# Designed miniproteins, single chains: the designs that were tried, part 6

Each design is a single chain, and the fold is of that chain. pLDDT is the mean over its residues in the fold that is shown.

## One batch from the design tools (miniprotein)

Design m176
Fold by ESMFold2-Fast:
Structure m176 (fold): chain A 80 residues (1-80)
Amino acid sequence: SSEKLAALEALANQDVDTARKIFQSSSDPDVQTLAGYAITRSSLLDASVAAILKKEPVAQQEKILAALPQAQAESIRAQL
């Protein structure tokens, strides 16, 4: 969905302000999870973020993982 793509782009760009707007406006749980992760970077969300990324094309997964801090990227990658 366009909302999910916007949330993934906000996460990749570390755009917390856009992520907050998406979190407040979206009713999609996957979109809220991605936006919440972009805001908080909480490891409690790693498994949920991995489950969402698993549904995306490999190129998009790699783009997002490359934008994350190494420790978080490795934690999520281990669950893909």
Scores: mean pLDDT 83

Design m177
Fold by ESMFold2-Fast:
Structure m177 (fold): chain A 100 residues (1-100)
Amino acid sequence: MEAARDRVRAVIDGLEEEFDKYLEMAEKAGPEAKELVEQARTKIQEARKALDSGNVREALRKTAEALELMAQAFKLIGDEERARDYEGLARTLRAQVEAL
């Protein structure tokens, strides 16, 4: 549980730091990409609240949902490598939910 908590915290922290940059990139790609990044930001805010309340399972689930939305946004932006990386990370976090 501690390793899963530390991992999800690192992912949440990293995405929170980058959201303003990713939102700017998405705005250039169009309104659909922007909406996906804004939805991912909302999911990360929910994941942060779950993590702060000790609900690691919910934090992992919400973070995986945010990563899936970010992967879709980066496909629209044209960053296929980052989209694949986020899809892989989302899959890893979903597997960790099942292991808890």
Scores: mean pLDDT 86

Design m178
Fold by ESMFold2-Fast:
Structure m178 (fold): chain A 68 residues (1-68)
Amino acid sequence: MKIPKEQALKLLREMLRRKGIPEEHLDEVAEAVLKYIDEKGASLPDGLVGFVETMPVEELLELIEKYK
């Protein structure tokens, strides 16, 4: 991955906020998404953008339960 983790998290927080994730859950969802992508072996950054754009808010929130 060429993008540092902090930059990926910042990008994720902006995308998730625009998608309607509550501010209190942004950090948890962003971390969960990164863990999910790492486990599934998806490419970054294109895989990250496509994943967030296609996954509903409800499923993104469910990732928190799986990863913490």
Scores: mean pLDDT 71

Design m179
Fold by ESMFold2-Fast:
Structure m179 (fold): chain A 84 residues (1-84)
Amino acid sequence: MSLEEKFRKVAEELRELMKDPERADPAKVRRLLLELKKLALDPSMPPSLQAEGIGELGEAALKFSSNPELSELARELVEEILNS
């Protein structure tokens, strides 16, 4: 699986969980957030997909606002990508 295919798969899984954030498994959400950040920071990742990753993490911070641990993690991961 290519780096771009891995990114798309993780982003799609995260978007599905964002459709029903109250019923999403917090451990799965946390895993996907961390995996998306790792993929976005890969040196081989195109800048356009890195920007898309920032957008997805920002959306996750908003959608999971009822879970402070997940929303704060998503915000921190956005800042890590922007400061890299």
Scores: mean pLDDT 85

Design m180
Fold by ESMFold2-Fast:
Structure m180 (fold): chain A 68 residues (1-68)
Amino acid sequence: SIEEELEEFIEEARERAKELPPESAAQVLLMVDIARHMLKSGEITTQEQVEELKRGFEAALERLEAEA
């Protein structure tokens, strides 16, 4: 399901954040909170929206990891 796919991705992002400096990890956690809020509010209801969110999240994570 969309919820399961997003939760799996969020958990992966949280694990990756553990390897980052505190400031960068805080940014990832904020992004996680925003994603959870969007899911809870019904903003994310399609697979297309999940893929778009995952792409944006992945780009941000790769940038933060490269800076670390």
Scores: mean pLDDT 80

Design m181
Fold by ESMFold2-Fast:
Structure m181 (fold): chain A 100 residues (1-100)
Amino acid sequence: SAAVEEVRRLLAELLRLLLEAADWAKKNKAPQEEIDVIEEAGALVERILEEVRRTGRLPSEEELAELRRKVEQVARILEKRGLTELARRMRELMERIERL
């Protein structure tokens, strides 16, 4: 469906931003705990994206709730570090995913 194609596109874009955040955190020697949170969020997006590709179904409400929690943790880390625009873009993508 068009919704499944759109969610795959949005999840892939979210993954790209999470990889950018992880790269930034490593280059700027952020605490390992913060790097771990960002990488855990990325791994979750990869798992959900693979499941959507495999099943052709939208993510479950439980999967989206877990993803929202992880994205909010990452966004708070980024805002604390002055990466406010990256945090805003991640929240915007999450909002769009949740509306599908």
Scores: mean pLDDT 91

Design m182
Fold by ESMFold2-Fast:
Structure m182 (fold): chain A 69 residues (1-69)
Amino acid sequence: SDAEKRALAERALIVGELAMRDPHTRAALERLAATVAPHLADRRLQAAAGWLMLQGVSREEALAALSTL
């Protein structure tokens, strides 16, 4: 549901920001975030998408979840 997608996206924004503070996790997130940069101008949204993809969420599903914000 859209409510579930939005809850996932809101969690990803918080966790993605925290993960960017860890140099090891940051490198992995930045590589995945680069694949969505053409679709998301905001660096926080890019980090959130990267975090979702690290959890096994597809790029399409991550973008769909973040579009609910």
Scores: mean pLDDT 81

Design m183
Fold by ESMFold2-Fast:
Formats: C-alpha cells, sequence, structure tokens
Structure m183 (fold): chain A 87 residues (1-87)
C-alpha cells in the first residue's frame, strides 16, 4: 500500500541519515539533505496526483516507487563514499 511504502522509505531515510551524520562529512550531509528534500517533493506530488485522480493511484505509486528508489540509491552511494573516506 501507499502507507506501507512511506513507512519503508521513512525507515530507510532514518538509517541513511544516521550513517551520514556519523561520518562527520559536512559535504555528504549537505548532499543528503538536498536529496531528502527531493524525496519529500516526490511524495507530496504523488499525494496531490492521487487526490486529483484516485483511479490512477496504482500507476502514480509505481512511478513514485521508481523515482524514490533512484534517489535512495544516490543517497546510499554518497553515504558509502563518505564512510570509506572516514575509514
Amino acid sequence: SFEDLLAEIAERLRELRERAEATGDAEAVKQFEALEKQILRVILEAQEAIAANPERAEEIVATMRRELDALLEQMERIVEEAEKRKA
């Protein structure tokens, strides 16, 4: 469901944020925050689209899932690179 997806994304973001902050890398944290804002925008746009066109909810959620997966992959790469620099 949409709610289940949002819960999954929230937990993933929490874990990645904690890892990013633990690195002490200010640039990595800044890049993370920029992508987090993009994720929030994607979610808000999807919620608005579903409200306007409920019959397209499945299609809208599928598109949102793909966009969020791509952004989360970018965040994970940023965090992993920062962790490697710290090690």
Scores: mean pLDDT 86

Design m184
Fold by ESMFold2-Fast:
Structure m184 (fold): chain A 80 residues (1-80)
Amino acid sequence: MGADETVTLFIQRLSQADDELLRQAQEAVEAYERGDMETAKRLLEDLMRQLGVPQEAIDRLDDDSFESMMSGARLILKRR
């Protein structure tokens, strides 16, 4: 799976996620916004696994994809 496909899959599934998964997304975004990049990446990886993103795609996560996923999660959370 390519990086763009991984980001698209994550955003699509997060937009349809239950309140518990959205709470986990909020925790990841809050860690990211305070500059705790290690915690933000760990929480995002756990969230991606729960949303059914393949482990191979998670293992190939680059910084640009991470930034795109954080931006997308923030926009989804703002619509609540």
Scores: mean pLDDT 82

Design m185
Fold by ESMFold2-Fast:
Structure m185 (fold): chain A 61 residues (1-61)
Amino acid sequence: SMDDLQAQIEQVFDQMQERLAAARTDEEAEQVYREMLLQIKALLEKYGQPVPPWMDDLIAR
């Protein structure tokens, strides 16, 4: 359900917030952010939701 998708996305954000707080460089922070986007994209695809083009553009950088 959409509620299940939202809860899983919120868990990804919570986990990535801790990793961002531990990042020592901009490069480490960018890597954590990219991994977050990849996990959210996988959840969207799993639940049959469209992946917005801006997300693919950011992942490709």
Scores: mean pLDDT 80

Design m186
Fold by ESMFold2-Fast:
Structure m186 (fold): chain A 68 residues (1-68)
Amino acid sequence: MSVEEIKDRLIESGKKGDIEGMKEAIREAIEKFGVEKAKEIAAEAMEELGNDDYGQLISLAVIEVLSE
């Protein structure tokens, strides 16, 4: 899975309120690219969505995955 594909999945899952889908995308990003790159991908997805409710869901998913 590419960086762009993971970002797209985060955006789509965020719009749907699909926290599990977002967590899965973040786990794959960490596995393939490492924690720092996964954080960058999540930050870019949040920026693309704007600082709204959907961005907050992505932030929550990141926190939950990193707490595992």
Scores: mean pLDDT 78

Design m187
Fold by ESMFold2-Fast:
Structure m187 (fold): chain A 65 residues (1-65)
Amino acid sequence: MFSREEVLEIVRSVPGISEEQLRAIEERLEGKEELSKQEIIEIVRSVPGISDEQLAAIVKRLLSS
């Protein structure tokens, strides 16, 4: 499982993620201290403007952790 801070670090490592998208992800992680890979994928997918390529990059980084 991943902490909220670990998820935010992974998302920040992906090129092309805007500050608004990062904020939206951070807000959706509010109240969640430990997350599974599936929960992280669902949260990222829920944010408007995240491309399939950006989602794939996040998934790859989660699998490498």
Scores: mean pLDDT 79

Design m188
Fold by ESMFold2-Fast:
Structure m188 (fold): chain A 95 residues (1-95)
Amino acid sequence: SKEKFEKRLEELKEKLRELAEKEEISLEDVVRLQIEIGVLLLYGVVNKVLTEEELEFLTKASEELDKLKSLLLNNASKEEIEKKKEELLKLLEKY
């Protein structure tokens, strides 16, 4: 249902905000949210309840998490990780 999709999308947005505001993030934290985005995208497509704006948001959120994942895998500085967390927060403000 659309209502179930919208509830899960709002819960996902809250989790993404929590990730961006968390002092230290792990690879597991990022991967768990990538899986949740994938599951929600699949649900939205299969049930035909996904709007173009929601698709754009979920796609961009997935891309930002891939960037965070790459930074963590490459042992990037805390400054670079914080900058990417700020970019994720800006994405959440647009949608």
Scores: mean pLDDT 89

Design m189
Fold by ESMFold2-Fast:
Structure m189 (fold): chain A 111 residues (1-111)
Amino acid sequence: AGAEDLKKFDKDGDGTLDKEELKAFLKAFFEKYKEKLLKLFPTLEFTDENIEKLVERLQLFDKDEDGKLSIEEFLEFFRDLGEGLSEEKKPEWEDFIELLENILLGKESLK
């Protein structure tokens, strides 16, 4: 399991993301894929405040309440977020989730 990009944000190396690691990851991810994300969600604003709110919502998805999210919990949250999309946008969102999973597993880089 080549989790190179996860290791850049996972200081503990335990395969989980704390609040600060998750915030840093989301900022880098949204900056790189901003145009693709705006195509799927035209009204979405990628401000530091909105990223913080997203991190807070992700922490509510933490089933173990340990203050850390597993890769699986993180991906489940984004799959759930996509359920409100139109049928035409769902395949693009599924491709985006696959890209996100590949980055977290170290198969793709957040250059």
Scores: mean pLDDT 67

Design m190
Fold by ESMFold2-Fast:
Structure m190 (fold): chain A 67 residues (1-67)
Amino acid sequence: MEPVPPDPAEIDARHRVLDFPEELVDEHLAQGWTLEVERVEWTPDHFEVEVVLRHPDGSERRFRFRW
């Protein structure tokens, strides 16, 4: 993957669900959590996404996905 990829922020804005495990998302959403994409990294070696799950009480959980 040597060509320059499109802007990660634009991809994030258009597609908030980026190949996430469906069971992870559904389970947290059912418990009142909200999913937000915090960071998208696009490099020649890999594509990495960091997401944060927030609960209305202020609790947060972070997950990192890499391709």
Scores: mean pLDDT 61

Design m191
Fold by ESMFold2-Fast:
Structure m191 (fold): chain A 83 residues (1-83)
Amino acid sequence: SVEQAKELLVELLEAHHLTHLDPDKSGENTPSFIELLLSDVDKPPEGVSTGLLMLLKKADVDRDGILDDQDLLRLLEIKNSLA
């Protein structure tokens, strides 16, 4: 569900000490989170692992830097496929 996918995103951000980039904090995606999703996988922002960035970019199929409800469901599917 979208609720489970949002919980997964929060857990991933917490594991990487990036909770300040949580798009649900204000109910909207922040510019910093959008920049994160649009950043180069080979040059991730400080404190961001290449693996996490690859996972988030794979969920953002539109490559617009925004994780909508469909992108969040895709993130959950990707995690379930890797488990």
Scores: mean pLDDT 67

Design m192
Fold by ESMFold2-Fast:
Structure m192 (fold): chain A 84 residues (1-84)
Amino acid sequence: SPIEAALDAAVDEVVAQNPEFADEIRKLYEERRDEVLALAEKYAKSSPQAGIGAARAWARRIGDEAVKRYKNELEKQKEELEKS
């Protein structure tokens, strides 16, 4: 479907922008794929463009969450090394 294609393309874009976190982004996306598609289909009832837009927005949000989480873990590791 156009929504699934748009979602997959958006995930690929997020992965390309964050290649160090590719596996983590894909894992989070797989866990949330059905939820994101269901939300996008609800928006698609208003317009097909709204459904596609929702899918892309949610894919980018998942990527942002993954990157922020790993950056926070790296910061914590750095602080522990500076204390030792």
Scores: mean pLDDT 77

Design m193
Fold by ESMFold2-Fast:
Structure m193 (fold): chain A 80 residues (1-80)
Amino acid sequence: MELKAAVAAGEVVSLAFRRGQVTRDEIAEAVSKATGVPLELAKEAVDEAMKRLGLEDPLTVSEAQRVAREAARLAIEKLE
């Protein structure tokens, strides 16, 4: 679980470095890629993670990393 969350956060940092900003959809793609869950489920997990963390778009790189880590955990739980 923690390793997949770290991979999702790392992918978000890579995207932010190349593009200067990361969108919710890009975070969902990173989570889907890192965890292997369907993109639709990853998008739901990102929305739930943002609610739990009290964060809104636009996100800083640090905020996007926190969302990616939490969303990865939530996405894995939803596959149970």
Scores: mean pLDDT 75

Design m194
Fold by ESMFold2-Fast:
Structure m194 (fold): chain A 60 residues (1-60)
Amino acid sequence: MSPETAKEAALQAYKDGSKPRDIILALKNAGADDEALKAAAEVLLSLGADEEEIKKAMEE
């Protein structure tokens, strides 16, 4: 999965009301690599998601 695809997926899911943790876990299950997950996390953080929640989800 490309970083750009991960960013768009994260933005859409967040607009749909999905929780940041669930978005990161869904991207991991879809085969997102570390670069794609980092890109998605940066988008979610810019939208006001909790930094600790994102960090914990990325470490799962």
Scores: mean pLDDT 81

Design m195
Fold by ESMFold2-Fast:
Structure m195 (fold): chain A 62 residues (1-62)
Amino acid sequence: MLTPEQQEQIDQIVRQARYLLETQGLSREQVLAASEQMARTIPDERARQLTLERVRALIDEL
């Protein structure tokens, strides 16, 4: 079950991924790898999976 704090962590990682992709010009693979490392700070496995799914959706959208 996701806490409000975990939801905010997911949202922050997704916003950071957008920033890295759009502003820093990193490749999709680099952004995904960075997001995976950031998601490792989240102890809940489900929240980590949701983070990576949202980052993948963001990359596909852009």
Scores: mean pLDDT 80

Design m196
Fold by ESMFold2-Fast:
Structure m196 (fold): chain A 74 residues (1-74)
Amino acid sequence: SVLEELTRRLLEIGREHDVVAEMARLARLIEEGVREGRPWAEVFEAARRAAEALPPEARAAVLEALDEAERRLA
């Protein structure tokens, strides 16, 4: 599952950059958006906005992971 792989990658980024709690919240935001039936594009846009609060290196890694997941769902 693309969503499961994305969640795994986000938690990995969280451990690497000491933002595990932020990554758990981001994963929950994505899961809730999908569960509510929101369009994938809107869910990923909201996730990218949430990532703006992260430190630059963590933010870059998260944006890359989101872009890869979105590409695989296209």
Scores: mean pLDDT 84

Design m197
Fold by ESMFold2-Fast:
Structure m197 (fold): chain A 88 residues (1-88)
Amino acid sequence: SGSQVKRFEEALRRLEENPKDLRVQLQSQLDLIDSIKTLLKNKEYDLAADLLRKAGRFMGLPDDVIKEIENNALNNKLSIQDIARAVS
C-alpha cells in the first residue's frame, strides 16, 4: 500500500540524512525491513521487489544479490523471513 511505500521512503531519507546517528540508522533499517514484510504479507510483490531494489542499492548490496531477491519475491519463492534476513 501507499503507506508502506511512504514509510520505506522516509526511512531511506533518514538513513541518508543521519549517517552518524547510530540510533536513527538502526531504527530506519528496521522500518525498511518492516515495510517490505508488510507488503509481502499483503501479497504486494511488485512493490516489495521495487523497495528491495532501492534498499539494496543504498546498502551497497551486489547487483546479482538484488536481482535474485527481486526475482524470488516476484515469483513468491521467498518467505518474509528470508527476505528480511537478506536485507538486514
Scores: mean pLDDT 66

Design m198
Fold by ESMFold2-Fast:
Structure m198 (fold): chain A 81 residues (1-81)
Amino acid sequence: MELSPEQQRELAELAKEMAEAARKGDVEKFVEKAKEMAELMGESLSEEEVEQLREIMSDPEKRQKIAEHWERAAKKYEEEA
């Protein structure tokens, strides 16, 4: 599926904010940005998915891996924009 440069820039911005929230341990901000990203992709997060995200984000080791994942995603979206 082809994403516009504008959509790729928005995704890069959200991915970057999600990575920062994960780095800082800001679980609620991470969840808010994850919901915004899902909406941009034409999806929505269920309550169960939100609960799973909070559980994963409560573990510092998993949170670090999540931050690294979204940092990589942000770079990819930025490069394609």
Scores: mean pLDDT 80

Design m199
Fold by ESMFold2-Fast:
Structure m199 (fold): chain A 90 residues (1-90)
Amino acid sequence: MSPEALQVAIATAVALGMMEEAKRYAELLEKEMSDNPSLAASLYAAGALRGIAAVDDEEEKRELARELVELERRGEIERDKLVEKAEEYL
């Protein structure tokens, strides 16, 4: 998966309160970017902050859900519980 797709997945998982999925995608990001842990940490932080900002914002949750579902449709992310939950917001 691309680092950009993983960042959107982390942001969406945080926004939707899915802490187990957020952790799983963070671990995938660390594996994908094992050669650059500093950049992985920066992308994780940016994703997490975007997700936190969206927790009380239904429109931002919908925007994140739309981005995640589009990534799954393009084959950039696997269909999982996070994608299924995101579809409920569309």
Scores: mean pLDDT 85

Design m200
Fold by ESMFold2-Fast:
Formats: structure tokens, C-alpha cells, sequence
Structure m200 (fold): chain A 68 residues (1-68)
């Protein structure tokens, strides 16, 4: 659980850093949801049904954007 949350957080940070421009709040929400779904698909052994991945991904995304 903690390991997956940390991975989601880092994924969120990397996603924000890869974007050329700061996305709108609605784009941020869509991107973090999409990234969380991709992480779940790529790591089915680590991600259980009901895992809360959107929140840590969004936190990483927000942290990286705040540093820009």
C-alpha cells in the first residue's frame, strides 16, 4: 500500500514535469485519473481493487506544479 502510494506520487510528479505548459485544473484532474488507471494496469500485483491511487498521484502532480 505505502509503496504503491509512493510510486503514484512520483508518477504524478513526473507527469507534471513532462508537460510543456501548466495544465488547467480540469486537465490536471483528467491527467491524474488517467495516470492512476495506467499505474493500476501496469502493476496489477501491487494494486488491489479499491486502491486509492488518484489522491497520491494528484499530490505529486500538485507538488511538481508548485515548484514550476
Amino acid sequence: EEEVAELAYRLGRELAESLPEVPSPSQQAALTVAASLRLAAEHPDLVKPGSRLVEPTARGFEAALAER
Scores: mean pLDDT 72

Design m201
Fold by ESMFold2-Fast:
Structure m201 (fold): chain A 94 residues (1-94)
Amino acid sequence: SLEELIEKEREATEKILEAVRAGDYEGALEIVDEMIEWAKEIEDEEVREKVVKSYEGLREAIEAAIRDGWSDEDVAALVRALMGEIIRELERIK
């Protein structure tokens, strides 16, 4: 359900933030990759494509921030902002 999707994304956000704050960027990206694979199983094609694209964008943004030498705090702020937007987009579909 859409409610289960939103809750799963809230839980994933907290796990990603925990990994980033610990400096575990490999773990953070692994969680994002798990969410991309999970999103590919969404039955609604429009929702699936939107969620997959959003997580792919999050992955690219995190990798770019790490490459550019952002602090763990700034990467965490980026994750919060982008995950918040993903959740808001899903709430609009609801």
Scores: mean pLDDT 82

Design m202
Fold by ESMFold2-Fast:
Structure m202 (fold): chain A 109 residues (1-109)
Amino acid sequence: SISEQAIKMDSAAASKELKEHFNFMSNNTTQLAVELKNRLEKSVQDLEAQAKKASSNISEKKQLEAHKKTLNKIKEGIESLLKNAADNPYSYTSLLALINKMLTLGTRS
């Protein structure tokens, strides 16, 4: 990993610079994941409001509930990865898992 390579460098200046780049990437990725989580939470709230307005259509309510369940499952996955990143803030594995989760969301329909 980049952080493991930084630890093995003989140059203190190069090691410090790589750690600063890693922290910048980690902070930016965490911020984007938090923003995505907040957007998903708002979408769930909007779906709940829409379901209340669609009071007479059972099929539409069932589709809205399935959509809400899918978004909540994605949100919970992001929250789990954010917790892992918080518990292990210098873990390249946690950062990579978070990036992969965000990319996977962007490639689904």
Scores: mean pLDDT 64

Design m203
Fold by ESMFold2-Fast:
Structure m203 (fold): chain A 71 residues (1-71)
Amino acid sequence: DADLARKIGDAMVAEVAKTDPEAAQRVRALMDEHLARGASAAEVAKAGTNEVMRAGLDPFAVSEAIAKALA
């Protein structure tokens, strides 16, 4: 589901950009790479969440943003 995967990626990048624009650039690059490979929505969400956690950011805020974007 390319549309769902894109929405998840966009929501993650937007939320991260509020706190850390540099981390947002890394998340965006990672999301674009996964989307280019045909990654599923679940794979995009997992990869983005792992990057957010590695950057020391709040993964729950990102999860909330994703849930809101998909509603």
Scores: mean pLDDT 79

Design m204
Fold by ESMFold2-Fast:
Structure m204 (fold): chain A 85 residues (1-85)
Amino acid sequence: LQKLFDQAKEATKTALENAEKALKTGSPKDAGLASLNAQIALTLLGVIEEDLKRASPELAEEADKMRKTAEEVLKKVDELKEKLK
């Protein structure tokens, strides 16, 4: 459980960093990396969601914040990709 949570946290961080780079540079590569890492974070969080709710309300709350961050990254990256067409 902890390893998957840590991986989701790292993926969320990487997604945010690449999204910020993509927004600044217009780079399709950075946009793609942001999208990929946001999707990885959401997938990992989805797998552990029920276990986190049962084991720790504190971790479940932190996971919900990470999910919202990953969703926000996907939204911003999709808007950027549309502009880059």
Scores: mean pLDDT 80

Design m205
Fold by ESMFold2-Fast:
Structure m205 (fold): chain A 96 residues (1-96)
Amino acid sequence: SELEELIKKLKEEGKSEEEILKRKVVTLLSALGIEVAALSFLGDPRAEEFKKRLLELIERFDKAESLEELKEIRKELEELLEEARREIERAVAARA
């Protein structure tokens, strides 16, 4: 009985970790969406590339079934968000 209670608590803790990770992914998706909209507003030639990559990550997130998949999606979103921000800096500098 004590072992079954411990297993239940560990599963509930795992669900909490998944929920926190999902919230982090949604936050990153929102931030990236804003940067993609900014690139489109600036008429950046890479705006469509970033939009396509964002939509592919949204599809992967919707289909994600494991913590490992969610961690991979989060890492790719963080990398893509940094790339998008660097592209915005380049686009703004090119107009100066």
Scores: mean pLDDT 84

Design m206
Fold by ESMFold2-Fast:
Structure m206 (fold): chain A 79 residues (1-79)
Amino acid sequence: SRSQQLFQQSSELIRKLQEMHSLDPKKKFKSWEELEKWIREQGKKLGLPQSTIDAILQSLRDQVDLIRRGVDAAIQAGK
């Protein structure tokens, strides 16, 4: 499904984000929607402005889309 693909494509990016920003690496996410909710809650706890939280989420979406396009291109080239 689209949500499963989005989550799979974002897994490496999420891991790197957790490492770089000292986010709890033990927190497991079942879907993109759960991850988005968690990021919004953590951002609020850290006192981040809503605009910054929105920018982080948009950046994650943009990076996932870029990774997905690259994977799709590689699969097509590998035929």
Scores: mean pLDDT 61

Design m207
Fold by ESMFold2-Fast:
Structure m207 (fold): chain A 83 residues (1-83)
Amino acid sequence: MEEFKKKLEEMKKKLSELNQKLIDTNRAIYKPRIDRRKAREAALQAELEAFKAQHPDSYQQYLDFVKRRLEKLKEEIEKLKEE
């Protein structure tokens, strides 16, 4: 009985490891698409901060423009995560 129990536990562990590999593989397929959009979001945020530092009086108009672009990128990232 002990040897049979050990074999069943080993099979369960291997199935769990295979399931985890499938999840990790699925994430790896979508990762480049998500990472590209996150990089664009980070670049827009960095550009906004640089603009705020250099042109505080014009900042509000530029903020509204960048916010619209960031919202679009967030929507695209959300859609990719749900696939």
Scores: mean pLDDT 72

Design m208
Fold by ESMFold2-Fast:
Structure m208 (fold): chain A 86 residues (1-86)
Amino acid sequence: EPLPVTPALEKLRRGLEALQEIMKKMNEEQKQELLELDEEAEKKGLVLTDEQIVEAMERIVRLVEEGKSVDEIIEELRKFLEELIK
């Protein structure tokens, strides 16, 4: 039988579903901005902990539920990553 879903895994799943919905609304310029954000995080050696990944996913879900624009969601993710680097 399938294993029970942990709370963290459920939050991650919801975040990935929300991220997929955002990706459907993104134009090429916004996708490029997101890729550059990922590259900057990698260049700075940022390795997210499981807790930080869950927190990021919860933020994405909240922003999507609040009806935030793609640009606002990208900006919030950028700020989240900057806070983790500092």
Scores: mean pLDDT 74

Design m209
Fold by ESMFold2-Fast:
Structure m209 (fold): chain A 58 residues (1-58)
Amino acid sequence: SMVEEAAAKGKEGKNTRGGAAAAIAAGSGDRQLAEQAAEYAKKGNSVKATEAAAKASR
C-alpha cells in the first residue's frame, strides 16, 4: 500500500521516527490518519507523523 511504501521511504531518508509512526498508523486501521502519517513521513516531518499515529492508535 502507499502507506507501507511511505513508511519504508521515510526510514530510508533518515527519518526513521517518521517512518515508524506511519507504519504504526497503518497497523491501526484508521485509513485517514494512516495516510496523513505517511504523507508527513514522506516530507520528513516526524513530529506530525507521530501525532497522526498517536491519534490512529486510539
Scores: mean pLDDT 63

Design m210
Fold by ESMFold2-Fast:
Structure m210 (fold): chain A 59 residues (1-59)
Amino acid sequence: APQTIEVTLTGKDEAEARRKIENLVAMLESLGYTVLSVEAEIRKEGEKYVAKVTITVER
């Protein structure tokens, strides 16, 4: 059955935040999950970028 994972990631810039999302997706796939969808909201907060990420996966 599909499951939802919610994660907050922080990067020094938007590119780093996006790369952390890509790395998380790759890690989940390596663990045997099928990634069905990825939704990310990236905002600048002070000197950092904060990404709120919702990933739907299936085993």
Scores: mean pLDDT 84

Design m211
Fold by ESMFold2-Fast:
Structure m211 (fold): chain A 59 residues (1-59)
Amino acid sequence: MEEDLEGVLFAIPARKFGERHGVPWATALVTREKVILLDEEGNVVATVPKSEFAEFEAA
């Protein structure tokens, strides 16, 4: 559990990514290898590779 938050580089709003997971107001915790999607309370909703997250933000 602690491992999924250790290595977090920064947190950003994840509107595109969050909407795809039913939480358009979600916060994304970006690590060096993956992105952890949190809901409004900070609960983990999804975890995806950074490449997938970059696709949502770049497209």
Scores: mean pLDDT 65

